Designed miniproteins, single chains, continued (4). Designs and how they scored, part 101

Each design is a single chain, and the fold is of that chain. pLDDT is the mean over its residues in the fold that is shown.

## One batch from the design tools (miniprotein)

Design m15731
Fold by ESMFold2-Fast:
Structure m15731 (fold): chain A 70 residues (1-70)
Amino acid sequence: MSAELAADPELLRRLAEERQRLRLEYERKAEEALAAGDRREAARYIARAVGHAISLVGLGFIGGEKIEIP
């Protein structure tokens, strides 16, 4: 079974919170880079944020909510 079976719920929550924080931090840095005109740096930060989001989905903590506004 998954890591949740062997890990303390508190530790899993802390791990998820840490990754969620990093995801939001990199998202914010991407916005700052875009405001500064550094599209390449923004792309790097976006990639890192996505990586953390995927890890959270794997842990079962992120719902994967997607807002699509045309």
Scores: mean pLDDT 67

Design m15732
Fold by ESMFold2-Fast:
Structure m15732 (fold): chain A 57 residues (1-57)
Amino acid sequence: DEAKEFAKEFLELVEPYNEEMKKIIENEPKEKAAKKIEEIIKKMEEEIEPVVKEKEK
């Protein structure tokens, strides 16, 4: 699959997380929300790292 198609599928996979992060921003103070979002992003990055690496392999 092409990188563009992979990116599209990937975006759909992370959409629910994106919605969750938006909810956090709306309900939490800016500083607290930033920390929580950072943690979520890091967790996602760790989850997708092996997938991206596998694709490159």
Scores: mean pLDDT 71

Design m15733
Fold by ESMFold2-Fast:
Structure m15733 (fold): chain A 65 residues (1-65)
Amino acid sequence: SELSELLREAARLLKEGGDRERALELLKQALSMATHPAIQHGIQLAIEALEAGDVEKALELLSKG
């Protein structure tokens, strides 16, 4: 799904030390597409971690699906 592709690309960027601003953009796009509350909450936590500078936590949240 497009949602899964956005989340995988965001995780890839973070894992490779890539563009954090682009990863945030992808996560916000994924959040706008998510309809299930549990998925929305998971994405929100990943965005919050990344905005706090905790790239490792954001990546861990995204890598678990």
Scores: mean pLDDT 81

Design m15734
Fold by ESMFold2-Fast:
Structure m15734 (fold): chain A 98 residues (1-98)
Amino acid sequence: MRLEAVDPSLAATVARLSALSPFLGRLMAEYAAAFKEALRSPISEFPKIMREALERLRKELEERAAADPSLKAEVDQALTVLRSLEHAVKMLENVIET
């Protein structure tokens, strides 16, 4: 999913976040790309695709924190958001498996 094609105000927000924090802007872009891929797949594969994408983002966050400790606060915030998204995907898996 492209934010620019969905909502100009979301595109402006992402641009502003990228200017203030290029790290958060990149994470939003990667998440949007993964979500677009998941939406084109069968519903039964949606949780798997999203889980794999979120795991990749977690690894990138951990690698960034290891490379630059000054980013710890931004990484901690991003990990909190990521944890909420992981929980949502797990809840979706439970519904689909029922």
Scores: mean pLDDT 65

Design m15735
Fold by ESMFold2-Fast:
Structure m15735 (fold): chain A 58 residues (1-58)
Amino acid sequence: MSEEERKELLEKLIKSGKEGIAKGVPKSIVLGMAVREGREAGLSEEELEELRKELEAV
């Protein structure tokens, strides 16, 4: 996965996660699913921490 593809995936996971929380999915479930998907797709620990912070801020 390229750096550009990883940035796009991170933004997509943040957006989808925020939409899930807005629809009433528990934040803990959204965080767990998004972090798992991002890690399996090859996001770095720094990118996964950014993902967690963005979703926790909702």
Scores: mean pLDDT 82

Design m15736
Fold by ESMFold2-Fast:
Structure m15736 (fold): chain A 56 residues (1-56)
Amino acid sequence: KVEELAREALEAVRNGDYERAIELLTQVFKEALGLSDEEAKEFAERAVKAIRNHLA
């Protein structure tokens, strides 16, 4: 289940849909790491920013 969300998030990043990627990664971090909504969203935003800079 978490693996499916992570896959969709990576596809969203590849398609330039960063808003969708942040949404999906927020769910991944909540389920996989047990983070709060606020913590998970902060991590998702940082992760998408890092991935975007690395995939250029």
Scores: mean pLDDT 78

Design m15737
Fold by ESMFold2-Fast:
Structure m15737 (fold): chain A 88 residues (1-88)
Amino acid sequence: MDEEKLKQAINTLVQARGHREAIAIIEEHLDPEERAEAEALLAKIDALEPQAQEIIAKLKKTKENEEFEKKLLKQMEEELEKVRKMVE
């Protein structure tokens, strides 16, 4: 579930960055009306990018905690097995 949201957020950021770069390149060749529309679109993208980054950071943090917990449990199992071998 969270992995799908992470992929969607990353794809959205990649596409938004691509659109921002494309608009910035062509902006110098746009009519004043088209330039105003391009600037408005860039402003919307800029406003959304921090929110998307925050979502990605939260999703990565959750996955990182799950991996850490799994690693800790595995380490505890290995230490318990060592104790078992010492008492045999």
Scores: mean pLDDT 59

Design m15738
Fold by ESMFold2-Fast:
Structure m15738 (fold): chain A 104 residues (1-104)
Amino acid sequence: ARELRLRAAMAAGVAAVAAGVAATLAESEEAKAEAGEAAEEAGEAARAAYEGRAEEAARHAEEAAEEAREAAEEAESEAAKAAAEAAARAAERAAELAREAAEA
């Protein structure tokens, strides 16, 4: 259980960094806001996973993945889109690991 939570925290941390990059590369206020929200939710997922709140970590990671996908749809450059898509994949992985930790 602890190993799964730490892996979820790591994946959520990767999602937060990738979403932050997407926000800095964003050419529209909408893409920037969505990527920024993805970064914030991923950061909350990492904290919850580290503190042992696996169910809460899964919810935040799921929200981060949704916001990152929206940021990718709004992205006007290939670099911003790639960063947002990377954030979504990492957040989805964090959610899976956090769900497994909650069931263990």
Scores: mean pLDDT 86

Design m15739
Fold by ESMFold2-Fast:
Structure m15739 (fold): chain A 61 residues (1-61)
Amino acid sequence: SREAEERIRRLQEEIERLREEMRRLYEEYKATGDPSLAKKIRELSERIEELSREIDRIREE
């Protein structure tokens, strides 16, 4: 449905924002070697996976 398509689009936009943030942290991690950044990157990756699973659920409806 159109409503489902709009919900998926909003979730995709959120995933894109999180991926951009993760890329920024990766670049900082390459420059500094700060292990706290590795933890933040993993947390963002987990959030992206959760949102991706939500999109899959909506697509199955």
Scores: mean pLDDT 87

Design m15740
Fold by ESMFold2-Fast:
Structure m15740 (fold): chain A 76 residues (1-76)
Amino acid sequence: SELEKKVEQLRADFEAARAATSPAPARYRFIGAEVENGEVVLRYVLEDAPPPDATPADQRMLERSRELIAEAEKKK
């Protein structure tokens, strides 16, 4: 329950940040969550390519998401 609440909150925060930077943010599919050293690590995959009008801010969010996914993959 606590993990589910934290995951939902982090997803909502991430989606809100995306919406704040772009009217049409890239779509991400949540594929898993882990707790490591007291921190929740989320795994996302890009569901679709970003829209052609994606902003530099969208690109930075994509880079950050890829880094997070890469870290989660390394820490199986």
Scores: mean pLDDT 61

Design m15741
Fold by ESMFold2-Fast:
Structure m15741 (fold): chain A 78 residues (1-78)
Amino acid sequence: KIAEYEAAIAADPDNAEAWFNLGLEYLQQGKYEEAAKAFEKAAALKPTKEVYIGLAVAYEKLGKTEEAQKALDKAEAL
């Protein structure tokens, strides 16, 4: 599925849904750095509660506790 989302992003790099789904797939595979980057792009294009929750999970897995808390605060504000 990652290859499918990468192809979607190559065709339209502003596809927020593809970036969010790519982030979820990276989380599932334990690729937390790539997941955080994908969620950051998704949040920049279309901020949603779900995107910030995903970003917070990725940051927690990376040990970036302050960044994770900031992402959760953004999710609560939405």
Scores: mean pLDDT 84

Design m15742
Fold by ESMFold2-Fast:
Structure m15742 (fold): chain A 75 residues (1-75)
Amino acid sequence: SEFEREVKESMVLMGLSVASLLPELRELALEAIEKLVAGDYEGAIEKLEELLEKAPEELKPLIRRTLELVKEIAE
């Protein structure tokens, strides 16, 4: 449903917002948000994969879940 898609998009934005609070991840997180808002899901996935590589271990589960949600939206 449209509502389910909106919930997933909101969860993705929350995950990216948390990542953007870390100065070292901010640029990538904001770029991912820009891609997502533009409907560029492939670009958002690429930026999230870069975030996953760069993120501290404590944030990797959150970034991985966010990446999964973007892939679900892109289907």
Scores: mean pLDDT 85

Design m15743
Fold by ESMFold2-Fast:
Structure m15743 (fold): chain A 70 residues (1-70)
Amino acid sequence: DEEKILEIERLLVRMVLADPSPETVAAAEEAGRAIKAGDKEKAIEAIRRLGELSGRRELAEEAIELVRSL
């Protein structure tokens, strides 16, 4: 459980590093807050947005699958 959250956070960081804009940072922060709140639906929506903003949709899909498995 905690290891899955850490892996999700690593994927979020990788997407931010691909496009370190204020919008990608905000999307990653929104995803992190939703994960900590247990709001899987909101987390998935934020991660999808992050994937589109960063151009790293493949990393977003991996992160979404991990969120669904929590």
Scores: mean pLDDT 86

Design m15744
Fold by ESMFold2-Fast:
Parts: sequence; C-alpha cells; structure tokens
Structure m15744 (fold): chain A 76 residues (1-76)
Amino acid sequence: MEKKKKEAKELIDEAIDAIHEGDLEKAEELVEKALELAKEDKELVASALRARAMVAAEKGDLEKAKKLVEEAEKLE
C-alpha cells in the first residue's frame, strides 16, 4: 500500500507539471492513473481531483472544475 501511495503522489506531481507545460492530454492520463492507485487514500484522491479540476479549468470547463474542487473538499 505504501508503494502505491508513493506512486500516486509522483503521478500527481507529474500531472501538475504537465498542466504547467500545457500538455492537458498527458495530465489527464496521469491523474487517471493516480486516482486508481490512490483509491483508498482520501488525501491523495483529493489531490488528484484538484489536479483534474485544473485540467478542466484550462480547457474552459469551469462548471466541471468547480464540481471537482467541491468533491475534493468533501474528502477532507
């Protein structure tokens, strides 16, 4: 379990880097993989959802971004 949590955190960090580079497709793939690995860890799931919200906002889907942030806050 600890190894999967470390991998999930690394994937979230890579997703944020991809967002900053403008590679939204790569960011989505990394977030999806991070969510699968973080499945039982509420803090990691919340972090991955926040990264997904950033992708949605960059794509102009502000409603989806807001919903994802609210979902992340519900887990905290």
Scores: mean pLDDT 81

Design m15745
Fold by ESMFold2-Fast:
Structure m15745 (fold): chain A 74 residues (1-74)
Amino acid sequence: GAAEELRRLYAEARKQLRELLKEGNLEEAIKLYEDLARQARALRDRAGPAIDDLADRLIQEAEDGKKWLEEKLK
């Protein structure tokens, strides 16, 4: 289901994120967070209210992570 797809996307992205951060590739890590938020919003729009709480939480985590990394790049 959509919730399982969303959790899978975030689990895979967390692995990618760890490697990017280990490499110091902050710009690509920011892009990864942007892609995650976009995909989570698309899944939420398609699946409807059943995944709203999960999607909102994960979108917020992605937006917060992006903002934190952008502050590090300045």
Scores: mean pLDDT 81

Design m15746
Fold by ESMFold2-Fast:
Structure m15746 (fold): chain A 118 residues (1-118)
Amino acid sequence: MELAEEARRAVEALRAGDLEAAVEHLERARELATSEEARELLEEAIEAARAGDLRRAEELVVRALLVEAKDAIDQGKTEEAIELARTALELARETGLDEYLAEAAEGLVKLAERLAKE
């Protein structure tokens, strides 16, 4: 999924301190997002990145992926939901974000995998 890939590249750039690359990947992720809530979270992530608040930017990217995953589940796009939720889980663990975000992502992975079998 292009959205999951751009989100991962954005977080990698944030962790490397490459704010120009991070903003570019966040803007691409925002254009690829289908949820209005996810687009708003990605706009906030761009502002956080520009302000140098890297942890907030990372958290907002993970939250945007979780919103997109939930919307994909609601639309019956279970394969896309699995990829988005797995990416959110990996990024939350890699960045040392609040355990709640990793647990939320894991829950969405399990839900999407269950729905894919029905």
Scores: mean pLDDT 85

Design m15747
Fold by ESMFold2-Fast:
Structure m15747 (fold): chain A 58 residues (1-58)
Amino acid sequence: MTREEAIKKEVEIIKNYEELIEKISDPQLQEDLKEWREERLKELIERIGEEEVKKLLE
């Protein structure tokens, strides 16, 4: 897997967490998913920058 492929997969994971948060009614699971999403997003921003992350999340 290339670095670019790994980044795209991470973006898809973040997007999947966002969709799951919208669909799940369990408050504890929603909170856990939001925390996991935020940590992944933070790490991605540190790796490629906020502007690039914003473009990939469009």
Scores: mean pLDDT 78

Design m15748
Fold by ESMFold2-Fast:
Structure m15748 (fold): chain A 68 residues (1-68)
Amino acid sequence: MEAVEKAKEYLEKAKEAIEKGDVEEAERYLQLAKEYLSQARRAGADPEELEKLEKEIKELEVKIRSLK
């Protein structure tokens, strides 16, 4: 599922940006991961895979917000 793969890709890029201290870049990548997750949901991707991705995205979102 292309949208799922893109969501995972941008989630990993957001994590890398946090490790580099670039909170603004991390927010941009997280927003892209959320957009691709939304597309994957509409396309009928595997619900279990979507749930795992949503959890990781929410955990990272909370972490990014705590750094601002």
Scores: mean pLDDT 83

Design m15749
Fold by ESMFold2-Fast:
Structure m15749 (fold): chain A 56 residues (1-56)
Amino acid sequence: GPLDEELERLEREAVRAYLEGRYEEAARLIQKTFELLGRPELGREQAAKVLAEGER
């Protein structure tokens, strides 16, 4: 369905951004993915870890 299609798109975009070193974009996409899954606090936690990687 539309939600599944958006989740797949967000996952592909987040992975691509991460592999390309675009950590701010990857973090935003990961957070949005977990918000759509009803787990915004986990999304914030995972986004923070990705952003920390970009600061190293």
Scores: mean pLDDT 83

Design m15750
Fold by ESMFold2-Fast:
Structure m15750 (fold): chain A 57 residues (1-57)
Amino acid sequence: MPRLEELLKEVEEAPPEKRELEADILIGLLRIMHAVGVISEEELEELTARIREILEA
């Protein structure tokens, strides 16, 4: 989904002081989206893994 890729990019572009906060917000949003059926469990796991990679880079 183009919206999710833009949100991931926002985390990547965030300054280091805000990157963890932006990631936490996005993970919370992804959990809500999964709960309402907008994304699958597999998509949730994939996107969460990508956020983790961004934080480790």
Scores: mean pLDDT 77

Design m15751
Fold by ESMFold2-Fast:
Structure m15751 (fold): chain A 105 residues (1-105)
Amino acid sequence: EKEIQALIYLMAGASYLKQGKYDEAIKYFEKAIELNPELKPRALTLLGEAYMKQGKYDEAIKYYEEAIKLNPNNATAWDNLAKVYEKLGQKEKAEEYRKKAEEIR
């Protein structure tokens, strides 16, 4: 029962993210994790994406690094870290993370 409710929150968050409603997306991803911590690996990359879209790059990096710590084969998280570092003007670091994403695919 609670697992289904958590998944509904995760899906609602993803829908808000697609609509550009980043604060609502973050709220629902956090509710999903609180109700079912097993969804954390799926929600962390989405949280990072929502913060990145808001221009909150420090928060985005934190969530992508946590996602990679839980799953080092998460090519999406590596690629999104590269995009954040490109936005920060750190081209060499962006290239390093992009290469890691390519190797993991």
Scores: mean pLDDT 85

Design m15752
Fold by ESMFold2-Fast:
Structure m15752 (fold): chain A 67 residues (1-67)
Amino acid sequence: MRELILAESEVAMYLMKASIAKLMGDLEEAKEYYLKAAEIAREAAEKFNDEELKKLAELLKEEAEKL
């Protein structure tokens, strides 16, 4: 499904941006990217009833809270 593939690609993209920001020491930017990835994953989990995406969204929010 095009929408699911797009959502997964967006989550991966924001995860990479979050990792880069964290390496650069920009914790605020990293937090924003983690939260964006979590939001996209949660929305996709609801639309496609995907348990793995739901768990991923929760883990990403937890990671953002650590920053």
Scores: mean pLDDT 80

Design m15753
Fold by ESMFold2-Fast:
Structure m15753 (fold): chain A 90 residues (1-90)
Amino acid sequence: MAEEKLKILEEFLAVAAEAAAAGVSREEFLAAHPELVEKAREVLAIIKKVAEEHEKESLEMAEEAEKKAKSEEEARKLALEVIRKLLEKA
């Protein structure tokens, strides 16, 4: 179910980006989306645990992504790809 967890993070990032573009404050965003924020925190905790368990592989993937990233947007895309691979290991 790595795909479902990744979708939660993608949804959280998309909603957060839309809110930021609309000028919504962090406090308003957290109050409007408490369930989404909680689910995102749970997924991030799983990613952290898996990254710690697979530290060498996680570092190699992160270094490869950093070398390939030519822009901040590309870096974010590559970071999500690394997160997907880590969730597949969980």
Scores: mean pLDDT 73

Design m15754
Fold by ESMFold2-Fast:
Structure m15754 (fold): chain A 72 residues (1-72)
Amino acid sequence: MSPEARAAYNEGMRLYIQGRYEEAVRAFERAVELDPEFGDAYGALAAALRQLGRDEEAARAEKRMRELDPSA
């Protein structure tokens, strides 16, 4: 995982906790752009999108997260 992707994810989580959901979405989108296999970032992105009522976009992020989770 790139340090930049992790930093973007951590910033997104900080913004999410503050209720700054639109800014959190942008930070999580940056994290998945930097690391397209970062499953946790897709999950966080989906959660932030649902807080904004952007359910179709949240569902797409959740689908991508599931595609990255090989059955244990």
Scores: mean pLDDT 82

Design m15755
Fold by ESMFold2-Fast:
Structure m15755 (fold): chain A 89 residues (1-89)
Amino acid sequence: AVDEPADLERELQPPLREIASLLDGVTHVDLGLLSIWFGIANYLKEHRGEAEEAAEFFADLVTRLAERKGQPEVVDKLRELARKAILEG
């Protein structure tokens, strides 16, 4: 298959799905967030003690994205979902 985005969808936990839903219509941004999440998840396999710091880092990235996109009203929701995506994954 030529389409690789399906592999990312298969690994998408419920919090990540909610983030994608709140960022509807922004495919490149969604892929960027998923790539960052995968990088953090792989890092945490060897650095489990840094889960809280990783959750805050990911939340900050997601909230900056929402601010840039002009959706300040979803910032708090995205922060909570981003933390769950790291701490539950």
Scores: mean pLDDT 64

Design m15756
Fold by ESMFold2-Fast:
Structure m15756 (fold): chain A 58 residues (1-58)
Amino acid sequence: SELELRILNLLAEEGPLTAREIAERLGISQATASRHLRRLEARGLVVYDPATGRWRLA
């Protein structure tokens, strides 16, 4: 989706970010960001670090 591509581009440009930071930068809710991040994780495109709470490109 267009939003998923925007998330991937943001992570490529700004490095590891929390779901909250991604939501703030894209002007979406944290719930929306988290839902799309989980879909991207299921596809092997992003990885979550529980120690930092940050998402990064796989």
Scores: mean pLDDT 88

Design m15757
Fold by ESMFold2-Fast:
Structure m15757 (fold): chain A 57 residues (1-57)
Amino acid sequence: SKVEKQLKKLLEQLEESVKKGDKDTFETYKAMIEKLAEEDPSLKEEAKKKIEEIEKK
């Protein structure tokens, strides 16, 4: 779906921001992912889990 594709893209951006140490970009994409996941509850758990995995790196 469109939401799933956008979620995957935002998660990739989130991982890039962590690798670059860009905290501002990280917070921006994290907020976008969380907001997108609230619009599709079926993706909420996947998004939350992936954000936590990326954030712990």
Scores: mean pLDDT 78

Design m15758
Fold by ESMFold2-Fast:
Structure m15758 (fold): chain A 55 residues (1-55)
Amino acid sequence: IEEDLIEAYNLFKQGKLSEVAKKLKELREKYPNNVDVKSFALFVSNITGEKEFLK
């Protein structure tokens, strides 16, 4: 999971927001109660103003 979160963060740094959203959705389906996944999704949602990262 740490590697997946690092990958999502690197995609975010590159501005690939649609890929970040897809990766976060996959991680939330795989780890629905993971705090780090939820925290990162909230962070990206707050920065972009988009709720799609919370889906």
Scores: mean pLDDT 73

Design m15759
Fold by ESMFold2-Fast:
Structure m15759 (fold): chain A 61 residues (1-61)
Amino acid sequence: SAAERAAMGEKLRREFREARELLRKQGDWELLRRTLERGRALAEKIGATDILPEIERALAE
Protein backbone atom coordinates (compact mmCIF):
# COMPACT_ATOMS: atom_id res chain seq x y z
CA SER A 1 0.00 0.00 0.00
CA ALA A 2 1.00 3.66 -0.30
CA ALA A 3 1.18 3.94 3.49
CA GLU A 4 3.49 0.92 3.70
CA ARG A 5 5.79 2.35 1.00
CA ALA A 6 5.86 5.72 2.81
CA ALA A 7 6.78 3.98 6.09
CA MET A 8 9.54 2.01 4.35
CA GLY A 9 10.87 5.20 2.77
CA GLU A 10 11.08 6.98 6.12
CA LYS A 11 12.71 3.92 7.72
CA LEU A 12 15.24 3.76 4.87
CA ARG A 13 16.11 7.47 5.26
CA ARG A 14 16.60 7.12 9.02
CA GLU A 15 18.58 3.86 8.79
CA PHE A 16 20.71 5.26 5.93
CA ARG A 17 21.70 8.29 8.00
CA GLU A 18 22.48 6.19 11.09
CA ALA A 19 24.39 3.47 9.21
CA ARG A 20 26.45 5.95 7.16
CA GLU A 21 27.56 7.83 10.28
CA LEU A 22 28.36 4.66 12.23
CA LEU A 23 30.28 2.96 9.41
CA ARG A 24 32.19 6.18 8.62
CA LYS A 25 33.31 6.38 12.27
CA GLN A 26 34.41 2.72 12.16
CA GLY A 27 36.34 3.27 8.90
CA ASP A 28 34.82 0.23 7.18
CA TRP A 29 34.58 1.82 3.74
CA GLU A 30 33.92 -1.45 1.89
CA LEU A 31 30.94 -2.27 4.14
CA LEU A 32 29.71 1.33 3.79
CA ARG A 33 29.87 1.08 -0.02
CA ARG A 34 27.92 -2.21 -0.04
CA THR A 35 25.34 -0.75 2.37
CA LEU A 36 24.88 2.30 0.12
CA GLU A 37 24.50 0.10 -3.00
CA ARG A 38 21.85 -2.01 -1.24
CA GLY A 39 20.09 1.16 -0.08
CA ARG A 40 20.05 2.53 -3.63
CA ALA A 41 18.43 -0.68 -4.95
CA LEU A 42 15.79 -0.59 -2.18
CA ALA A 43 15.07 3.13 -2.73
CA GLU A 44 14.46 2.46 -6.44
CA LYS A 45 12.11 -0.47 -5.66
CA ILE A 46 9.95 1.49 -3.19
CA GLY A 47 10.05 4.80 -5.09
CA ALA A 48 12.01 6.77 -2.48
CA THR A 49 13.67 8.75 -5.28
CA ASP A 50 14.31 11.80 -3.07
CA ILE A 51 17.16 9.98 -1.26
CA LEU A 52 18.83 8.60 -4.42
CA PRO A 53 20.99 11.72 -5.12
CA GLU A 54 22.27 11.61 -1.52
CA ILE A 55 23.17 7.91 -1.80
CA GLU A 56 24.84 8.43 -5.20
CA ARG A 57 26.83 11.38 -3.84
CA ALA A 58 28.04 9.23 -0.92
CA LEU A 59 29.01 6.41 -3.33
CA ALA A 60 31.08 8.89 -5.41
CA GLU A 61 33.30 9.57 -2.40
Scores: mean pLDDT 74

Design m15760
Fold by ESMFold2-Fast:
Structure m15760 (fold): chain A 75 residues (1-75)
Amino acid sequence: EAEELVRKGEEAAKKGDYETAIELYTEAIKLEPTAENYEKLGEALRKLSEAKGGDPGLEIGAELAYQKAKELRAA
């Protein structure tokens, strides 16, 4: 279930395993493409960028995820 994938992603992020969190949130989005799940993906992408000292690709990915979340909330 999407909820279980999100929960596991949150646990991975708390451990600093942002790569695993991104994978789990991406799978959750495939099952349930909600604004909340895109926001969680954006946060994990941003945190991974921070952990790497700044990664432009991850920052762009986070921006796109946040924009998708905003679109879904406006619909």
Scores: mean pLDDT 85

Design m15761
Fold by ESMFold2-Fast:
Structure m15761 (fold): chain A 86 residues (1-86)
Amino acid sequence: MPIPKEAVEYARKALEAALAAGASAAAATGAALAAIGAGVTGALTGDAEKAREDGRGAEAAARAAGSEEAAEYARKAGEAAAKAAA
């Protein structure tokens, strides 16, 4: 079962944006993993609502890492996962 390509790309952009904002490697990795988790949830369960909820969690984690840009990409990863689940 493939993880949606768009979710993976947005997770990567969230990682890059968090690192560029000066987040620690651990915080940036956490944000990226949360975004990928949203993609996995959408792909495995077909539950678009849960993928969106996991995307909001990833957005919060990326924002806590200190980057609004990373938060936006994490949210988009969850939306891409939800779209793939539908």
Scores: mean pLDDT 70

Design m15762
Fold by ESMFold2-Fast:
Structure m15762 (fold): chain A 75 residues (1-75)
Amino acid sequence: SPAVEALRALGYPDALSEAIVQAAKAIGLEDYAVEATRLYRQGKTAEEIAKELGISLEDARKVLMAIRAAEQATA
């Protein structure tokens, strides 16, 4: 998918890139997966991610949990 390819371009391993996109799709936040992961990698907080993406704080927290779950699943 374009999102998986974008994460690979950011230097993420193939398995982790796929896991992040799949986890985000499971919660209906796939459109934010790439940009949320970029901001997360930069050390942004859930509050900062919510503001930059124009989403709720709850959704920013959910996508961060999805990214962290994907990291655990591919470790």
Scores: mean pLDDT 86

Design m15763
Fold by ESMFold2-Fast:
Structure m15763 (fold): chain A 106 residues (1-106)
Amino acid sequence: DIEKKLIESAEQLADELGEVLNLSEEQREYLREKLIEIMLKVYEILKKESLEKAREYLIRELAKALQSLNLSPEQRERAVEFLARTLFLGEPLEEMREALRRELEA
């Protein structure tokens, strides 16, 4: 079941990001729920639309989730670096990093 694999991947990503950012238990649970929602929607967009639209949705929604966590500037930079390295959607690492940084500033 692809949905089960996506949920497991989202949970793993949330746990790893939570460790990198030293998040509270409440922040980690919020992130886990949000990443599951985001990954399932990304998969739906990939099936119905395009990789480009799925990437745009992913970057936008990740930025919103990070904004909701009230992260320090240092935590935000670590989050951008970690997510850019982990989420390969056919973009260079530098482009992913800049796109996430831009969305976080909006």
Scores: mean pLDDT 79

Design m15764
Fold by ESMFold2-Fast:
Structure m15764 (fold): chain A 80 residues (1-80)
Amino acid sequence: EAEKLLKQAEEAEKAGNYEEAAKLYKQAGDLYRQQKKYGEAADAYSKAAEQYRKLGNFKEAEELLKKAVEAIEKDAAAKR
């Protein structure tokens, strides 16, 4: 479940394992998007992007922010 991945990502981030945290946040975002929980997906992608910024991986961070924006747009379009 996406919530379990978020908790694992938070623990990895606290441990300084930013690469692992980024991957777990991205996986959570992908699962939330599949469930059409676009707001939660956007948040997870944004957190994943922050982890890559901490690593200096700005290209990966930018791609994840693009996914977050796409999720926000879908959230706005899904009015029901």
Scores: mean pLDDT 83

Design m15765
Fold by ESMFold2-Fast:
Structure m15765 (fold): chain A 83 residues (1-83)
Amino acid sequence: ASIALTILLSILILVIMVVLVLDRSTKAIKKKVTLAIALQAVNTILLLLAVLSGGKPLIIFSVIVQLISVALFGVFLLRVLRR
């Protein structure tokens, strides 16, 4: 249950990131944001692989990596928005 919610939230965040960027980005910003979106997608895949492995410690590790990815993207958005 909780694992499914975490995966759903990761996918939802990825979709929101794409939609927000498409609404507000210029062509120059779009290239750099693509890298941030790619990082989020990779971390979502890592979380899915950890769940499929069935190891609880590996799931916890993937959640931590996912949080770091979201934090990095948040810092990137703050830099773009404050500029």
Scores: mean pLDDT 65

Design m15767
Fold by ESMFold2-Fast:
Structure m15767 (fold): chain A 92 residues (1-92)
Amino acid sequence: DPARKAEEEQKKREELIKLGRRERELSDEIFSVLQELSKVLSEEEYQKLAEELQNFVNELVDQKKNGLPLEKIIEQLEEKLKELKELLEKHK
């Protein structure tokens, strides 16, 4: 059924657009929290965290190249954001 297939393709496209926006929002929030952490962490702690985040980003890029669904990439970003927010809360 060509009409049903076209509707399924349209829904899939809309879902991918929503997921792409969510990925960007999470990346922006992670960057914002990292900037707040730079104000409360020592130079050594911040440098270590920055290196760990660079490794995390490199792993996500590799996972995308290996075909991991965007939904799973988003789950990992949400978990990382939660970890960073918890670290920031400890320094309040």
Scores: mean pLDDT 82

